# Designed miniproteins, single chains, continued (2): the designs that were tried, part 99

Each design is a single chain, and the fold is of that chain. pLDDT is the mean over its residues in the fold that is shown.

## One batch from the design tools (miniprotein)

Design m7433
Fold by ESMFold2-Fast:
Structure m7433 (fold): chain A 86 residues (1-86)
Amino acid sequence: TAERRRLLAQALLTLAGLIEAGYQKDEEKAREVGVRGARDLADLARSLGDERTAEGAERAARIIREEGPKAGAELVRRLAEEVERE
């Protein structure tokens, strides 16, 4: 439903903002929090039947882990914009 999509988009935007606020002070902590948050949102999206958003969130978790929280936050923000437009 449109309401569930709005909830997912808002949760993704909140995660991106949290990572963006954190990485300048503690990059490794922001990485850990970001990976956990992205995985939790992937599980939530999957439980709502949204496999596309779940795959996007899992990809974001991987980018946060491998390339860092800044690159990951950017991807999470783009994913939120895509979910909001559907």
Scores: mean pLDDT 85

Design m7434
Fold by ESMFold2-Fast:
Parts: sequence; C-alpha cells; structure tokens
Structure m7434 (fold): chain A 77 residues (1-77)
Amino acid sequence: SLEDIIKEEIIKDEKLPEEIAEELARLAVTMQQLGIPSSEFKKVLEEAKKLVEEGKEEEALRLVQDRLNEYQKKLAE
C-alpha cells in the first residue's frame, strides 16, 4: 500500500523506529486525503525526528499519534 511504501522510506531515509515510521506513514496518507500540504507533514516529521534524536522516543510517538487522531477526526466529519 502507499502507507507501507511511505513507512519503508521513512525508516530508510530518516532512521526512525518502525513504530514511529508506521504512525507517520498513516499521518501522511490522512493529511493527503484532507488536502493538507506536504510541508505540514514535513514539520511533524522534523519534530518527531528531533525528539527521537534526544532519546524521547515515547514523546515522539505520542506527538505523531495525537496529530494523526486530530486529522482522522477531521476526515470523519
């Protein structure tokens, strides 16, 4: 799927943990469905990457999940 392709690219290019890459891939697809610019996704990717580099992996996962939940709620409306 497109989501799986994006997940593998994030793991390869950004060196992020699979769980975070998976949630980021879901976020990317959800944002695309809402017509949100890729620049907004890039901001979330950069924030998550910074948190992982600081050893705050759980905080990075929560950040991505919170953004995903927000956009999924908008998509369902």
Scores: mean pLDDT 81

Design m7435
Fold by ESMFold2-Fast:
Structure m7435 (fold): chain A 88 residues (1-88)
Amino acid sequence: MSEEEKKKLLERLKKKFEEAGKLATEIGDVLGGQPSEETKAKLKELVKLLDEVLELMKKLKIDDPVLIKNLEGLKKQAEQKIAEIEAQ
């Protein structure tokens, strides 16, 4: 992988990680109320962002088992909440 490709992937990772963090905070604020279709849509977007972050970490060969476990855990929690909303 070229230095330019690595730099672009790292910048993309930082951007996606920041977006995921912001979205997780917004979801946390909304979860204090009743679950809604908007909350479900935001949870689905968070899962997608976390998948993109994990794939970028893999491409960059970032081996941080604690961070990876935390991101996978957050993704699993989001998927579980989506399932709970869909089950009503």
Scores: mean pLDDT 79

Design m7436
Fold by ESMFold2-Fast:
Structure m7436 (fold): chain A 69 residues (1-69)
Amino acid sequence: MSAEEEAAFRLLEDLLVSKGMTPEEARRYVEEKRAAGWTVEDIEAEIQKLVDEGAVPSEESARAYAAAR
């Protein structure tokens, strides 16, 4: 598990919460995707989709993701 992959999943979790998921629902969703073997590319595609739908990440999760690349 890479730092980039971890940061990407954290950003995805924050975006899901901004779209109306509870933090626990978002964590479960992300853990299911981890178990399914999602790559950074898969995570980035889902992040882009959520942002296009109006999801707003926290500054902290966005900075962590940028720093891990």
Scores: mean pLDDT 78

Design m7437
Fold by ESMFold2-Fast:
Structure m7437 (fold): chain A 88 residues (1-88)
Amino acid sequence: PPLTPVERLQITAEMFLIAAEASLILAERAAAKGRDDVKAALLADARATLAQIRDLIAQLRAQGQDAYADRLAARLAALEARLAALEA
């Protein structure tokens, strides 16, 4: 069966969370190798992806998916904290 609009939002949010986490892992590895240029680019990509997740959380709340949106918001906050630590 085709995905519902809500299921598509949920899958898109999960994909962006994976992408943001991958960017942060790669940024940490770039930093360890002294590749500050690569680190900066990956942190910029992570920041853009986290902004898209925030928009998806708002859309999920608009669809009445508050419990799922709350769990995504907690995961987003953890990734935002990790991004901030890497920018320091």
Scores: mean pLDDT 90

Design m7438
Fold by ESMFold2-Fast:
Structure m7438 (fold): chain A 87 residues (1-87)
Amino acid sequence: SAMEEVEKLLEEMKKALEEDPSNLEKVEQLFNGVIRALAAALDRERFARAFDVVLRYGSLVFKAAKAGDIEKAKEYIEKMLEELRRL
């Protein structure tokens, strides 16, 4: 399902942050994969709601990662998944 693919990509983002926290390009590529998976699976209205969640938490993830706070970045990824599961 789309949610299984999204969850897998979000777990890969957490692993990328743990393995090489300086390589934000890989994290951005995985994040774009999340957006693409949602766009492919959801209708326009549901995608708009999911995109709002992803944009808000994604901004927090990258802000924390750029500040070197990898644990906080991972927490925001987990909160993003929780909110997406509620949609």
Scores: mean pLDDT 88

Design m7439
Fold by ESMFold2-Fast:
Structure m7439 (fold): chain A 87 residues (1-87)
Amino acid sequence: SLEEKIKEDAKDIEFPAEVVLTIAGVPSQRVPDIVLALHEAGIEVLGFTIGDKVKIYIKANSIEELIKAAEIVESHGGTVVDVKPYK
């Protein structure tokens, strides 16, 4: 499941943390909708980059918040392929 994947990817992360989500399958025009949805869910978005894949940088206060961020991304048609600390 997505929850199990995020828990495994984030097992060594101590919260609160700055985290980057690498996202596949999202056209650049969809990124503002995802950022707005994260903001509306109370998730602090630090920034994003658009390239071969979209990277969204967030400050997550807990593993539950990180899972919620990943669920929002996937609800907007993205696939979370990687999650790691920003620094």
Scores: mean pLDDT 85

Design m7440
Fold by ESMFold2-Fast:
Structure m7440 (fold): chain A 90 residues (1-90)
Amino acid sequence: SHLDRAIQYTQQGDIDGARSSLRQALRDAQRLYLQAVDNGRRDEASRLLSQFGDYATSALTYLLQGDTDQAISYLRQAQGVFDRLRQLAS
């Protein structure tokens, strides 16, 4: 997934690669949100999309500060939220 690539680029110190992959992961999350809304899961999907955005923003903040361990921690938290959003979309 794009989120897995963001983690990989972060581990390699590739900030531009991580940012690009994270931006694509946000688009993927937004697509899953729309599918979950169509499934009647709007309230839960909105909460999960918001949490994903918060974790993604925190990951980017730590990535830009050079705190790779914190950035990876937040990306993994975003991954858990993404997986839950995917379940609502199915």
Scores: mean pLDDT 88

Design m7441
Fold by ESMFold2-Fast:
Structure m7441 (fold): chain A 118 residues (1-118)
Amino acid sequence: AAPKVYIAFAGWVDAAGRAEHVLYAVDEDQRPVAVPGSIEATSREELERARARIEAYAAEHGATLFFGLAEGEDEAAALARLSELSRRIAEQFEAAGAPLLAEVARGQAEAAARRAAR
C-alpha cells in the first residue's frame, strides 16, 4: 500500500486582503513530503487557490488534511488568532500521533504571537 501522508495547511488573512499560509506534509514515518502549492501567499485569492489545490491533492491521494485559517480585522488581530489556532492544531497532531507536525504547529503559534505583539 502507498504510505499514508499527513498535510497541514495554516494561514491568516486580514480585512485588507493580506494573507500568508504555510504547508507542511509528512509520511507515516514523519519524514517531509513534497506537496503541490506555494509556501507563502500575498493575497486572499492566492490563499484560496492554494487551499483548493491542496484539498484536491489530499482527496486524490487519500491524504489526511489538517486545515486552519485565521481571519482578523488587521494583521495583528489575524496573527493573534492564528497563534491560538496553531496551538489547537498542535494538540490535534499530538493526539493523532504526529509529534513532528505538532512541533511545527507550536513553532508557528509562537512566531505568530511574536509578530502580533510588534
Scores: mean pLDDT 76

Design m7442
Fold by ESMFold2-Fast:
Structure m7442 (fold): chain A 61 residues (1-61)
Amino acid sequence: MAAKEEKLSQDIRLGMKGARTGDVKQQLIGLKAFLEMQKEMGNEEAAKQIEEQIKRLEEKL
């Protein structure tokens, strides 16, 4: 999709909402989008930390 950047922004915002409401599924969507963005930017250390957070949240599903 040409609107890939818009989708990532929307998913990140959904994840932020999930963090506020405790919705683990929404938090995972946001973290996965944020991870993709950090990898594109070359922020390897931040990407690694996000992958660890995703793993911990997936264990709760």
Scores: mean pLDDT 76

Design m7443
Fold by ESMFold2-Fast:
Structure m7443 (fold): chain A 102 residues (1-102)
Amino acid sequence: MQERVDAFLQYLQEARSTIPPEDVDKIIRTLQELREAAQKEGDRLTLAGLLFQLGLLYRERGDLETALAYYSEALALYREVLPEDHPLVLAAERLIAELRAQ
């Protein structure tokens, strides 16, 4: 699981700026499948990362309410496994604040 998730997240990081809108929906479906698998395995850090990526993609689609929900879920999971000053916790908090300020 982890190796497959890490490879896919690496692909998204490299290709993000060039992803067509139609491919975004396919990527969202893949992330949702990986999310379900990570949830069943109890891998909270991987689950949080997948939720965070889903939030970013929904934000790029202009679905800000769904993006906020995913960021909030990811933040809750990050706070369970990471220190409050961890870069991932701070990134999720910042993105939530930015969406709520709109």
Scores: mean pLDDT 75

Design m7444
Fold by ESMFold2-Fast:
Structure m7444 (fold): chain A 113 residues (1-113)
Amino acid sequence: DPKIRKLAEAIVAGNYEEAAKILYDMLKELGVKSLPEEHFIKAATLPKEKLKGVERALHTLFEILRGEIPLDSFKPELLVLMFELILDAGPEAVEKFTVLLQKIYDEVQRLKA
């Protein structure tokens, strides 16, 4: 998937605003309609203490994608994202999102090696 590669390249290059915009487009394709692009940009570019609710959850997600936190570690903030996915696109969107995150994480790790 060319979007996964482009997102991973943006993360590795430190182009976090571009990474945020690509991730937003990918989640919108999964049916996530209630989260505006601004929340993704803020989550990727601002410090965690300036963020609340879903923006903090997205920030934690970017920490994982950057390799600052292990992908398989439980983070309570990610439950906020899971609930937003279920509300917007149904429970199958959670499975699709989890598969997508694994693919992005694996591509970031491949590019760092």
Scores: mean pLDDT 81

Design m7445
Fold by ESMFold2-Fast:
Structure m7445 (fold): chain A 73 residues (1-73)
Amino acid sequence: MLPMARRDELFERIRAIMADEDTQLEIEVRLEDGRLVFYLATRPRSESLTLPLSQLPKNAPGITLERLWASDD
């Protein structure tokens, strides 16, 4: 279960993103060291990006990637 403080931070960020009509959300799930790790990605809605998150550079402009939750959290 996600800690309440962490959950509240994420909900606040999600609300801000949802209020921004030019931004879209994407969730990526990875298996790392036997743990399921969830990542939150945001990108501009005006961009028709078809590439999976795994193929995007970590420093790609206009894309934010944040570790959301892991099965051991």
Scores: mean pLDDT 58

Design m7446
Fold by ESMFold2-Fast:
Structure m7446 (fold): chain A 74 residues (1-74)
Amino acid sequence: AMAERIAEETKRIVKLADEGKIDEVENLVKRHQEEAERARQAGDVETALDHEIVAAFGEIYLAIRKLEEERKKK
């Protein structure tokens, strides 16, 4: 199911980010953004939303990690 794929992808993002593989997380976010745009163009709103949810989660998680790194610089 789509919900199961969202759960698996979000778990993957967390694992990769925790392992310091930030470039891989950024690439996954970009892929989900591209798939969401394709689904939107096709009129498949449900599939677009699923990809947008995963991408938004990845962006938020990366933003939190970046903020923590910036705090360590000061």
Scores: mean pLDDT 80

Design m7447
Fold by ESMFold2-Fast:
Structure m7447 (fold): chain A 79 residues (1-79)
Amino acid sequence: SQGARNAALLARAYAEVSPDPEASATFKELADILEENAGASDEEIEKAAREIAEKADAAFAALPEEVRLAALEKAQAEA
């Protein structure tokens, strides 16, 4: 569950710092799913996130390095 909790914090940070509204919405949805499944097994988390995972991966790949660094800093402050 710690992995899911850490991933949720990072996804939430990406949602907040992403300049693209669609990418922001995608990361927010991923963060919500990860937070709801924080106590679940890795397999359950993968199943819950399966539909959003491809879209989130594409959104992440499109992020500038500056946005990634800002998200990491924000996630560290929240942890």
Scores: mean pLDDT 76

Design m7448
Fold by ESMFold2-Fast:
Structure m7448 (fold): chain A 67 residues (1-67)
Amino acid sequence: SDVVAAVAAVLTRAGLPAADARAVAEALADTKYGHGRDVTEATVAVALRPFAVTDPAATAAEVAALL
């Protein structure tokens, strides 16, 4: 989906490997659109915890805004 591609692009720019960025983007989209759950900046920040990103707060805000 266009949303998954956009989120994956943001995560790749933030330093995630392409495969991890895609997997995280798909999981976040599935949480919101598959299960009807809210995806907030806090939700994204938790999903990004296993990864080293250069600006985790700004990245989480940008990803949440795209979803």
Scores: mean pLDDT 85

Design m7449
Fold by ESMFold2-Fast:
Structure m7449 (fold): chain A 99 residues (1-99)
Amino acid sequence: MDLKVPSLDEWRSLPKEEQIERVERATRRAAETALSEDPFESEIGVSLAAMIANIAIKSGDKEEMERVARILREAAEKSKDPEIKERLEEIARELEEAV
């Protein structure tokens, strides 16, 4: 399902700083898309945020889960749509409870 993802060995060989930057960048892009005024784009953004959160939970990396949750909570606070806000807060809560 993800033909562009590096192999697990290639991902693990990356500097920790680069791994952090890549996940943070992906999470911020998902959050920005979720804040789109286009309903279709906002739905894609929330779906991407949920997918990133699931990957973080499956990784077992507590610090990664905390970083993703923080970015999503910041996005929720900026949301003008109460439904998008609640959905982003729920994803962040699932990350916080999984820690």
Scores: mean pLDDT 79

Design m7450
Fold by ESMFold2-Fast:
Structure m7450 (fold): chain A 62 residues (1-62)
Amino acid sequence: SRLDELLAKLREIAETSENEDARAIALAGVHEAETLRAQGRDDEALESAEKGLAAVEEAGGL
């Protein structure tokens, strides 16, 4: 799914990025999206993951 693809990309950034801010943002984004998904809030989980990726890009993590 699109959410799984975004979460995989965020996890990769959290594990491999040399940018400390990008890693922290990516990790937070994964946790927020997983929490929303666990609550059955799949649309909000997707939106959270997309916002997390945008924040990583703004921080220079892409």
Scores: mean pLDDT 83

Design m7451
Fold by ESMFold2-Fast:
Structure m7451 (fold): chain A 75 residues (1-75)
Amino acid sequence: SKLIEELEEAYKNNDVEKMKKVIEEIFELLKKKYGESEALEKTKEAALDIIENGSEEQREKLVKDAKELLKELES
């Protein structure tokens, strides 16, 4: 829940650096739970690219998807 709150706050403030930090923390949790994979690494790279260079719609979808993923990880 703390990571979800941090991600939402960073998104509302358009804080690119903070959003990237939270995304990286989410992928570290994924690596710990499922192990490292090429698919996971490519997904992380795509997510970071969306935060830095993506459209508003892409960022909104990413934040929504990341929140659902965090709920799954915290269950």
Scores: mean pLDDT 81

Design m7452
Fold by ESMFold2-Fast:
Structure m7452 (fold): chain A 65 residues (1-65)
Amino acid sequence: SMTMEEAKAAVDTLRAALPGLSDGEFARAIGRLAELSEEEIERLSRAPDTEALARAIQRRANEAR
């Protein structure tokens, strides 16, 4: 389980890694990642990689454009 403090730190780190995204684009991309199946979320969480998460967020934002 992720603590609220860990979740905030992760969000802040990802937001800093994606300065080219607006807050609205970032929020929509995160929302789309939250629509992933529980199995997919577990797979992504097994070895949390800020670069991989940043790339996933950027890809989702680009798909919305």
Scores: mean pLDDT 61

Design m7453
Fold by ESMFold2-Fast:
Structure m7453 (fold): chain A 83 residues (1-83)
Amino acid sequence: SFKEELLKILDELLERVKKVLSPEDFAKFEELVNKTKEKLEKAKTNEEIVEVYEEFKAELAKALSPEDFHLVLRLENEIIEES
């Protein structure tokens, strides 16, 4: 399902991002991923799933530097292209 695919992307993203961000910035990223995973599991419609994931991207943009945010987006795109 779409939800299961996004959860797999988030798990793979955690593994890749931990290798490239500082421990402090990774902790912020991991907290946001865990909140997003919880919200995704509770989401019942594709519209709600999209809204949750867009909120995740918005919160990442606020929490991380522009350089780190773009790095995360690049890694996410690589994961999606490999799927």
Scores: mean pLDDT 86

Design m7454
Fold by ESMFold2-Fast:
Structure m7454 (fold): chain A 68 residues (1-68)
Amino acid sequence: MVAAEVAKTFARQMLDYMLRERESLENVERAVAALREYVAANMSPEDAAEVFAFLDELLAEVRRRLAE
């Protein structure tokens, strides 16, 4: 649980930073994919599933903000 919360906080801060820097959607998706690989390799399946669900929602939010 604690590890999943830390990963979610990091992901939110990372995406907020990338949006402020006007990073492309391709770069955002690449960063999310890299974080997914790290989570899959280093976390329990239950914690990884929670983080993956959060990343899916966060990426959908970014897509909505970039799609005018």
Scores: mean pLDDT 78

Design m7455
Fold by ESMFold2-Fast:
Structure m7455 (fold): chain A 75 residues (1-75)
Amino acid sequence: MEKIERGTEARKRLVEAAKSGDPEKTKEAAREFKETLMEMGVSEEDAEKAVVQLTYQRLGEEAEPMLEALREGAE
């Protein structure tokens, strides 16, 4: 339960960082989300995909300016 809650919080932080328009915050939040997913047993490849896809799906075109930061944080 705690690991799932931590994943949810990391995801919220990533979405908020991307909405803020700060590439450095977005990159840091993306790394934290990836690390949290991997701690929960997600493969590195799937975690990288989840960082970009989940944030992009939630923000759509609003996430596009942060796409490079999201990719850098995930990779």
Scores: mean pLDDT 74

Design m7456
Fold by ESMFold2-Fast:
Structure m7456 (fold): chain A 74 residues (1-74)
Amino acid sequence: SSMEERELKGARELADMMVENKLSPAEVARWVRYLLAEGVSLRTLEELIRELEKRDPELARVAREVVEEWRAAA
């Protein structure tokens, strides 16, 4: 669907931005916390994590840890 295409494109562009700007693990963690606070869906964040895994597995791990902490706090 067009919505799924937009989510995939947005996740890829955000992953590219994070890697190209050489964000630290701490900066990625802060970004993921902000996206969660803004109400971005867990599905969209899982797509971001998949795109990060292709580019920088360490940043992907940090993003996943933040998402799992958020789930545990529910």
Scores: mean pLDDT 82

Design m7457
Fold by ESMFold2-Fast:
Structure m7457 (fold): chain A 87 residues (1-87)
Amino acid sequence: TDLIGPLMAMQLEIEKGREEFDRLIEQAKNGDVESGRQVIELLKSQIESIKKTLPTITDPEQIEILQRKLKELEELLEKLQEWLKKA
C-alpha cells in the first residue's frame, strides 16, 4: 500500500536533525569535542530510523527517496568522523 505518512514523518525528522546538526557544527568549530560527539550520535539515530522505516514502504518511488536521503546522511557521518579524528 502507498503510505505517504511514513515518508513525510522521515522528512520532518531529517529537517529537525539538520537544524540541530547545524547548531552543533557551529559549536564544534570552537573545538568542542562534546558537540562533535553529539552530531555523530544524532546522525546515527537518523540513519537507524530510516533503515527501520525502509522495510515498511512498498512504493518504489518512496523507497528511492529514502535510500537517497540515507546515503546522504551516511556520507555526512563518515565526513564528521574523519573531521573529529583530526580535531
Scores: mean pLDDT 70

Design m7458
Fold by ESMFold2-Fast:
Structure m7458 (fold): chain A 72 residues (1-72)
Amino acid sequence: MSPEEKIKEATELARKGAERLVEAGLLSEEQAREVIKKSEEAARKMAEEGKTLEEIKEKVQEILLNALAKSL
């Protein structure tokens, strides 16, 4: 899997997660955009470092959970 594919998959996970949290009323659209941006930046850095897609997805889940915890 290319670094670009890892970034795309991780960013899509972040987008879907953030959208679900907005639909549930747990995040604002602004908070969702911030989560997606942070997840993309983290995914890019980790992919460049040769991290696996699984490690990158774990980081995205951490970013989503931290945003959720702060909103509750």
Scores: mean pLDDT 83

Design m7459
Fold by ESMFold2-Fast:
Structure m7459 (fold): chain A 89 residues (1-89)
Amino acid sequence: DLSKINGEKGLESLRRALEEATRPEDRFELASLILLSEIREMLERGESREAILARADRRIDELVARGLLTPEQAERLRQRIEEFLEKMA
């Protein structure tokens, strides 16, 4: 499926853009796009909401540890993910 291949390549491009981003706003939007795309894939694979939230939380903590997100941005991103999952329920 070409859509799946393009999705994987798109995620790699977003991850590179996140590493190159210097502006906090750009890092937040890129991290949001990456995580929401990963979550969508996990939902398509039938993973539980609980498992998805646990993985997202670990990913966000790693981004904060790397200095790519502030703790405030991490909280905003957690809220955005929860809202996304509620909409998909």
Scores: mean pLDDT 78

Design m7460
Fold by ESMFold2-Fast:
Structure m7460 (fold): chain A 83 residues (1-83)
Amino acid sequence: MQEEIQALLEKAQELYARAQQLRANAEGAEKGAEEIRRLSSDLPPEEAEELIAAYEAARDHALANAQRYEEEGNRLQQEAEEL
């Protein structure tokens, strides 16, 4: 029982750490998009739009995955508390 509780809590912590890293990646992607928007006068319009879209897609994907890891971590933490 104690080893099982510890394993669940360690897995929850790992998932929370991954979620935090993904949220940091999403923030980086949004800053990347903002920089391309700022530099738009120096870039071909089509390339700027594609880069912005790619950064926005990366942001949204990272945020969705972060939420999934946070939800799984919460589930494991709750299971550990019920043991």
Scores: mean pLDDT 85

Design m7461
Fold by ESMFold2-Fast:
Structure m7461 (fold): chain A 100 residues (1-100)
Amino acid sequence: PPAALESSKRVVRVVSIEVLETNDREGNRIYRVVVTLEYEDGNIISYGLYSSSREEVEKVYKELLELRSDLKALFEKMLELAKENNNEALALDATSALNA
């Protein structure tokens, strides 16, 4: 969920940025940009940020690759994509962030 991305998290490095083909619960094939981040605690978390056609997902993938050396810019782009993917849930995401 988009609310899982917090600007205050301590990221050590980007483990991977990948385009994955996955199956939704309904059995539909979807393409998704997945960014995997390593945190200072050694935790590795994968974020599915954007799901669309293969071509659209590859465009986003390239943008994220260009930002991989700038973690702050990468996080900002990841949050923007999460918001675009689920704008209707912003109230819940904002409430979650305020309670952190």
Scores: mean pLDDT 64

Design m7462
Fold by ESMFold2-Fast:
Structure m7462 (fold): chain A 90 residues (1-90)
Amino acid sequence: MEEELRRLQEEAARAAREAARAAREIAERLREEAEKTGSQELMRKAIAYEFLALALDVEAYLAPRIKSLELVEQALRSAREALAALRSEL
């Protein structure tokens, strides 16, 4: 059980970090487009994706501190779902 917990913690952290990178790529694209067009709406979206990336980085940092198998499995699922959704927008 301890080894399974550590493996899931590492996988959750990795998935969250990858999702954070994808969110930052989307934020950068939206920010560049907002700067070119002067669109406040695109700038707001860029800021939202930047906050999402920061939240995902925090999740990655905290993943090794999750001591519950159930909670770390939920964190991993959430991170993988976020990653899949973000990659579909790239």
Scores: mean pLDDT 87

Design m7463
Fold by ESMFold2-Fast:
Structure m7463 (fold): chain A 90 residues (1-90)
Amino acid sequence: GELEREALRLLIEAAMAVLRGDIEKAKELLKKVREILKGLSGEAKARLQRIVDTLEEAIRAYEEGNEKKAIVLAIAAALRAIGEELDLEL
């Protein structure tokens, strides 16, 4: 659906922000995703929430000075979000 596609685009942007070290932008984008998730339910919400949780862990790792962990988690979140977006196009 449109909300799911919008959330996935924002999640990819948030992951890219973490990879650039732009944690403030990543937090802003995740706030927007959380608002979209309020309008979703079931399996779609659960899948998107898992990506949000991974990015929130990446942000926490970055803020704790563990930039390597933050990068690995951000890459994992980006790949999952891209995979979900590709599934919507197939």
Scores: mean pLDDT 87

Design m7464
Fold by ESMFold2-Fast:
Structure m7464 (fold): chain A 67 residues (1-67)
Amino acid sequence: GLEDNRALAAHGAAHKAIEKAREAGGEVESVEVKILDDDTAEATAKTSKGEFKGKMTVEEAREEMLK
């Protein structure tokens, strides 16, 4: 969200996990997001083809927004 850097990292991590899952041909059943610290999040997408993880820091999310 606009007020929370952790929300930005969490959204980015979830997007990476889902993208990897879909690229592998998996249909996403669930997504679990874990905040590792104030600036870092990890997401796990569970699919019929296995689990796919994405990790993003606030710095990475900000860099993506500048592209």
Scores: mean pLDDT 76

Design m7465
Fold by ESMFold2-Fast:
Structure m7465 (fold): chain A 87 residues (1-87)
Amino acid sequence: SEEEELRKEFMERMENPEKYKIDPEIREKVSELIQKALEALKNGDKKKAQEYIKELEELLKTEKLTPGQRERIQAAIDYLKEQLEKL
């Protein structure tokens, strides 16, 4: 089942943290930047939104991100840029 496969993948990641874990600080920074960008967009602050989006793009250059994590961050950047263009 899908749930059993996800559980196995999760367990493998827990057993091999060096191979699968991102630096917690990087993960926290990504989450923080996305939230700050969304708040800036909600407030109509184009300059702050652009600055946070740029910082997210720089984080995509880190080698510690998995391809799936890069894809999710890129999707967030694309969404934020679309919202920025509508302001």
Scores: mean pLDDT 72

Design m7466
Fold by ESMFold2-Fast:
Structure m7466 (fold): chain A 62 residues (1-62)
Amino acid sequence: GKKIEELVKEFEKLKTASEAYEKTKELLRSGEVTADEMKEIAKRLKNLEHQVAVYEAIREVK
């Protein structure tokens, strides 16, 4: 089956999401964002946090 190829692609995406998550957290902690921007940042963090948690869970269980 092609599951290995799909898993590799998913891991690459999750790794990229993890890096984006760290950069987004730095923006929020810098205080250089408005309240409206914080709402968008929180939404991105929620999406990225879920992907990071999935990535870490897969790695830990593996």
Scores: mean pLDDT 73

Design m7467
Fold by ESMFold2-Fast:
Structure m7467 (fold): chain A 56 residues (1-56)
Amino acid sequence: ATQAYHDAVARLIAEGRPVAPGVDLPDEQIAAWAKTSGVSPADIRAGQAELAALLA
């Protein structure tokens, strides 16, 4: 579990996708990060969901 989680975080960072492990991000924060990173809000939400699943 721990290694898969770290690998997922490293991959998301390498893809330029912002991550906040263990945080339920509000839509305002997702929109702000999408604007700053150039990543779509849907891709940011998908990354957060992937990390949440790996922590469960």
Scores: mean pLDDT 74

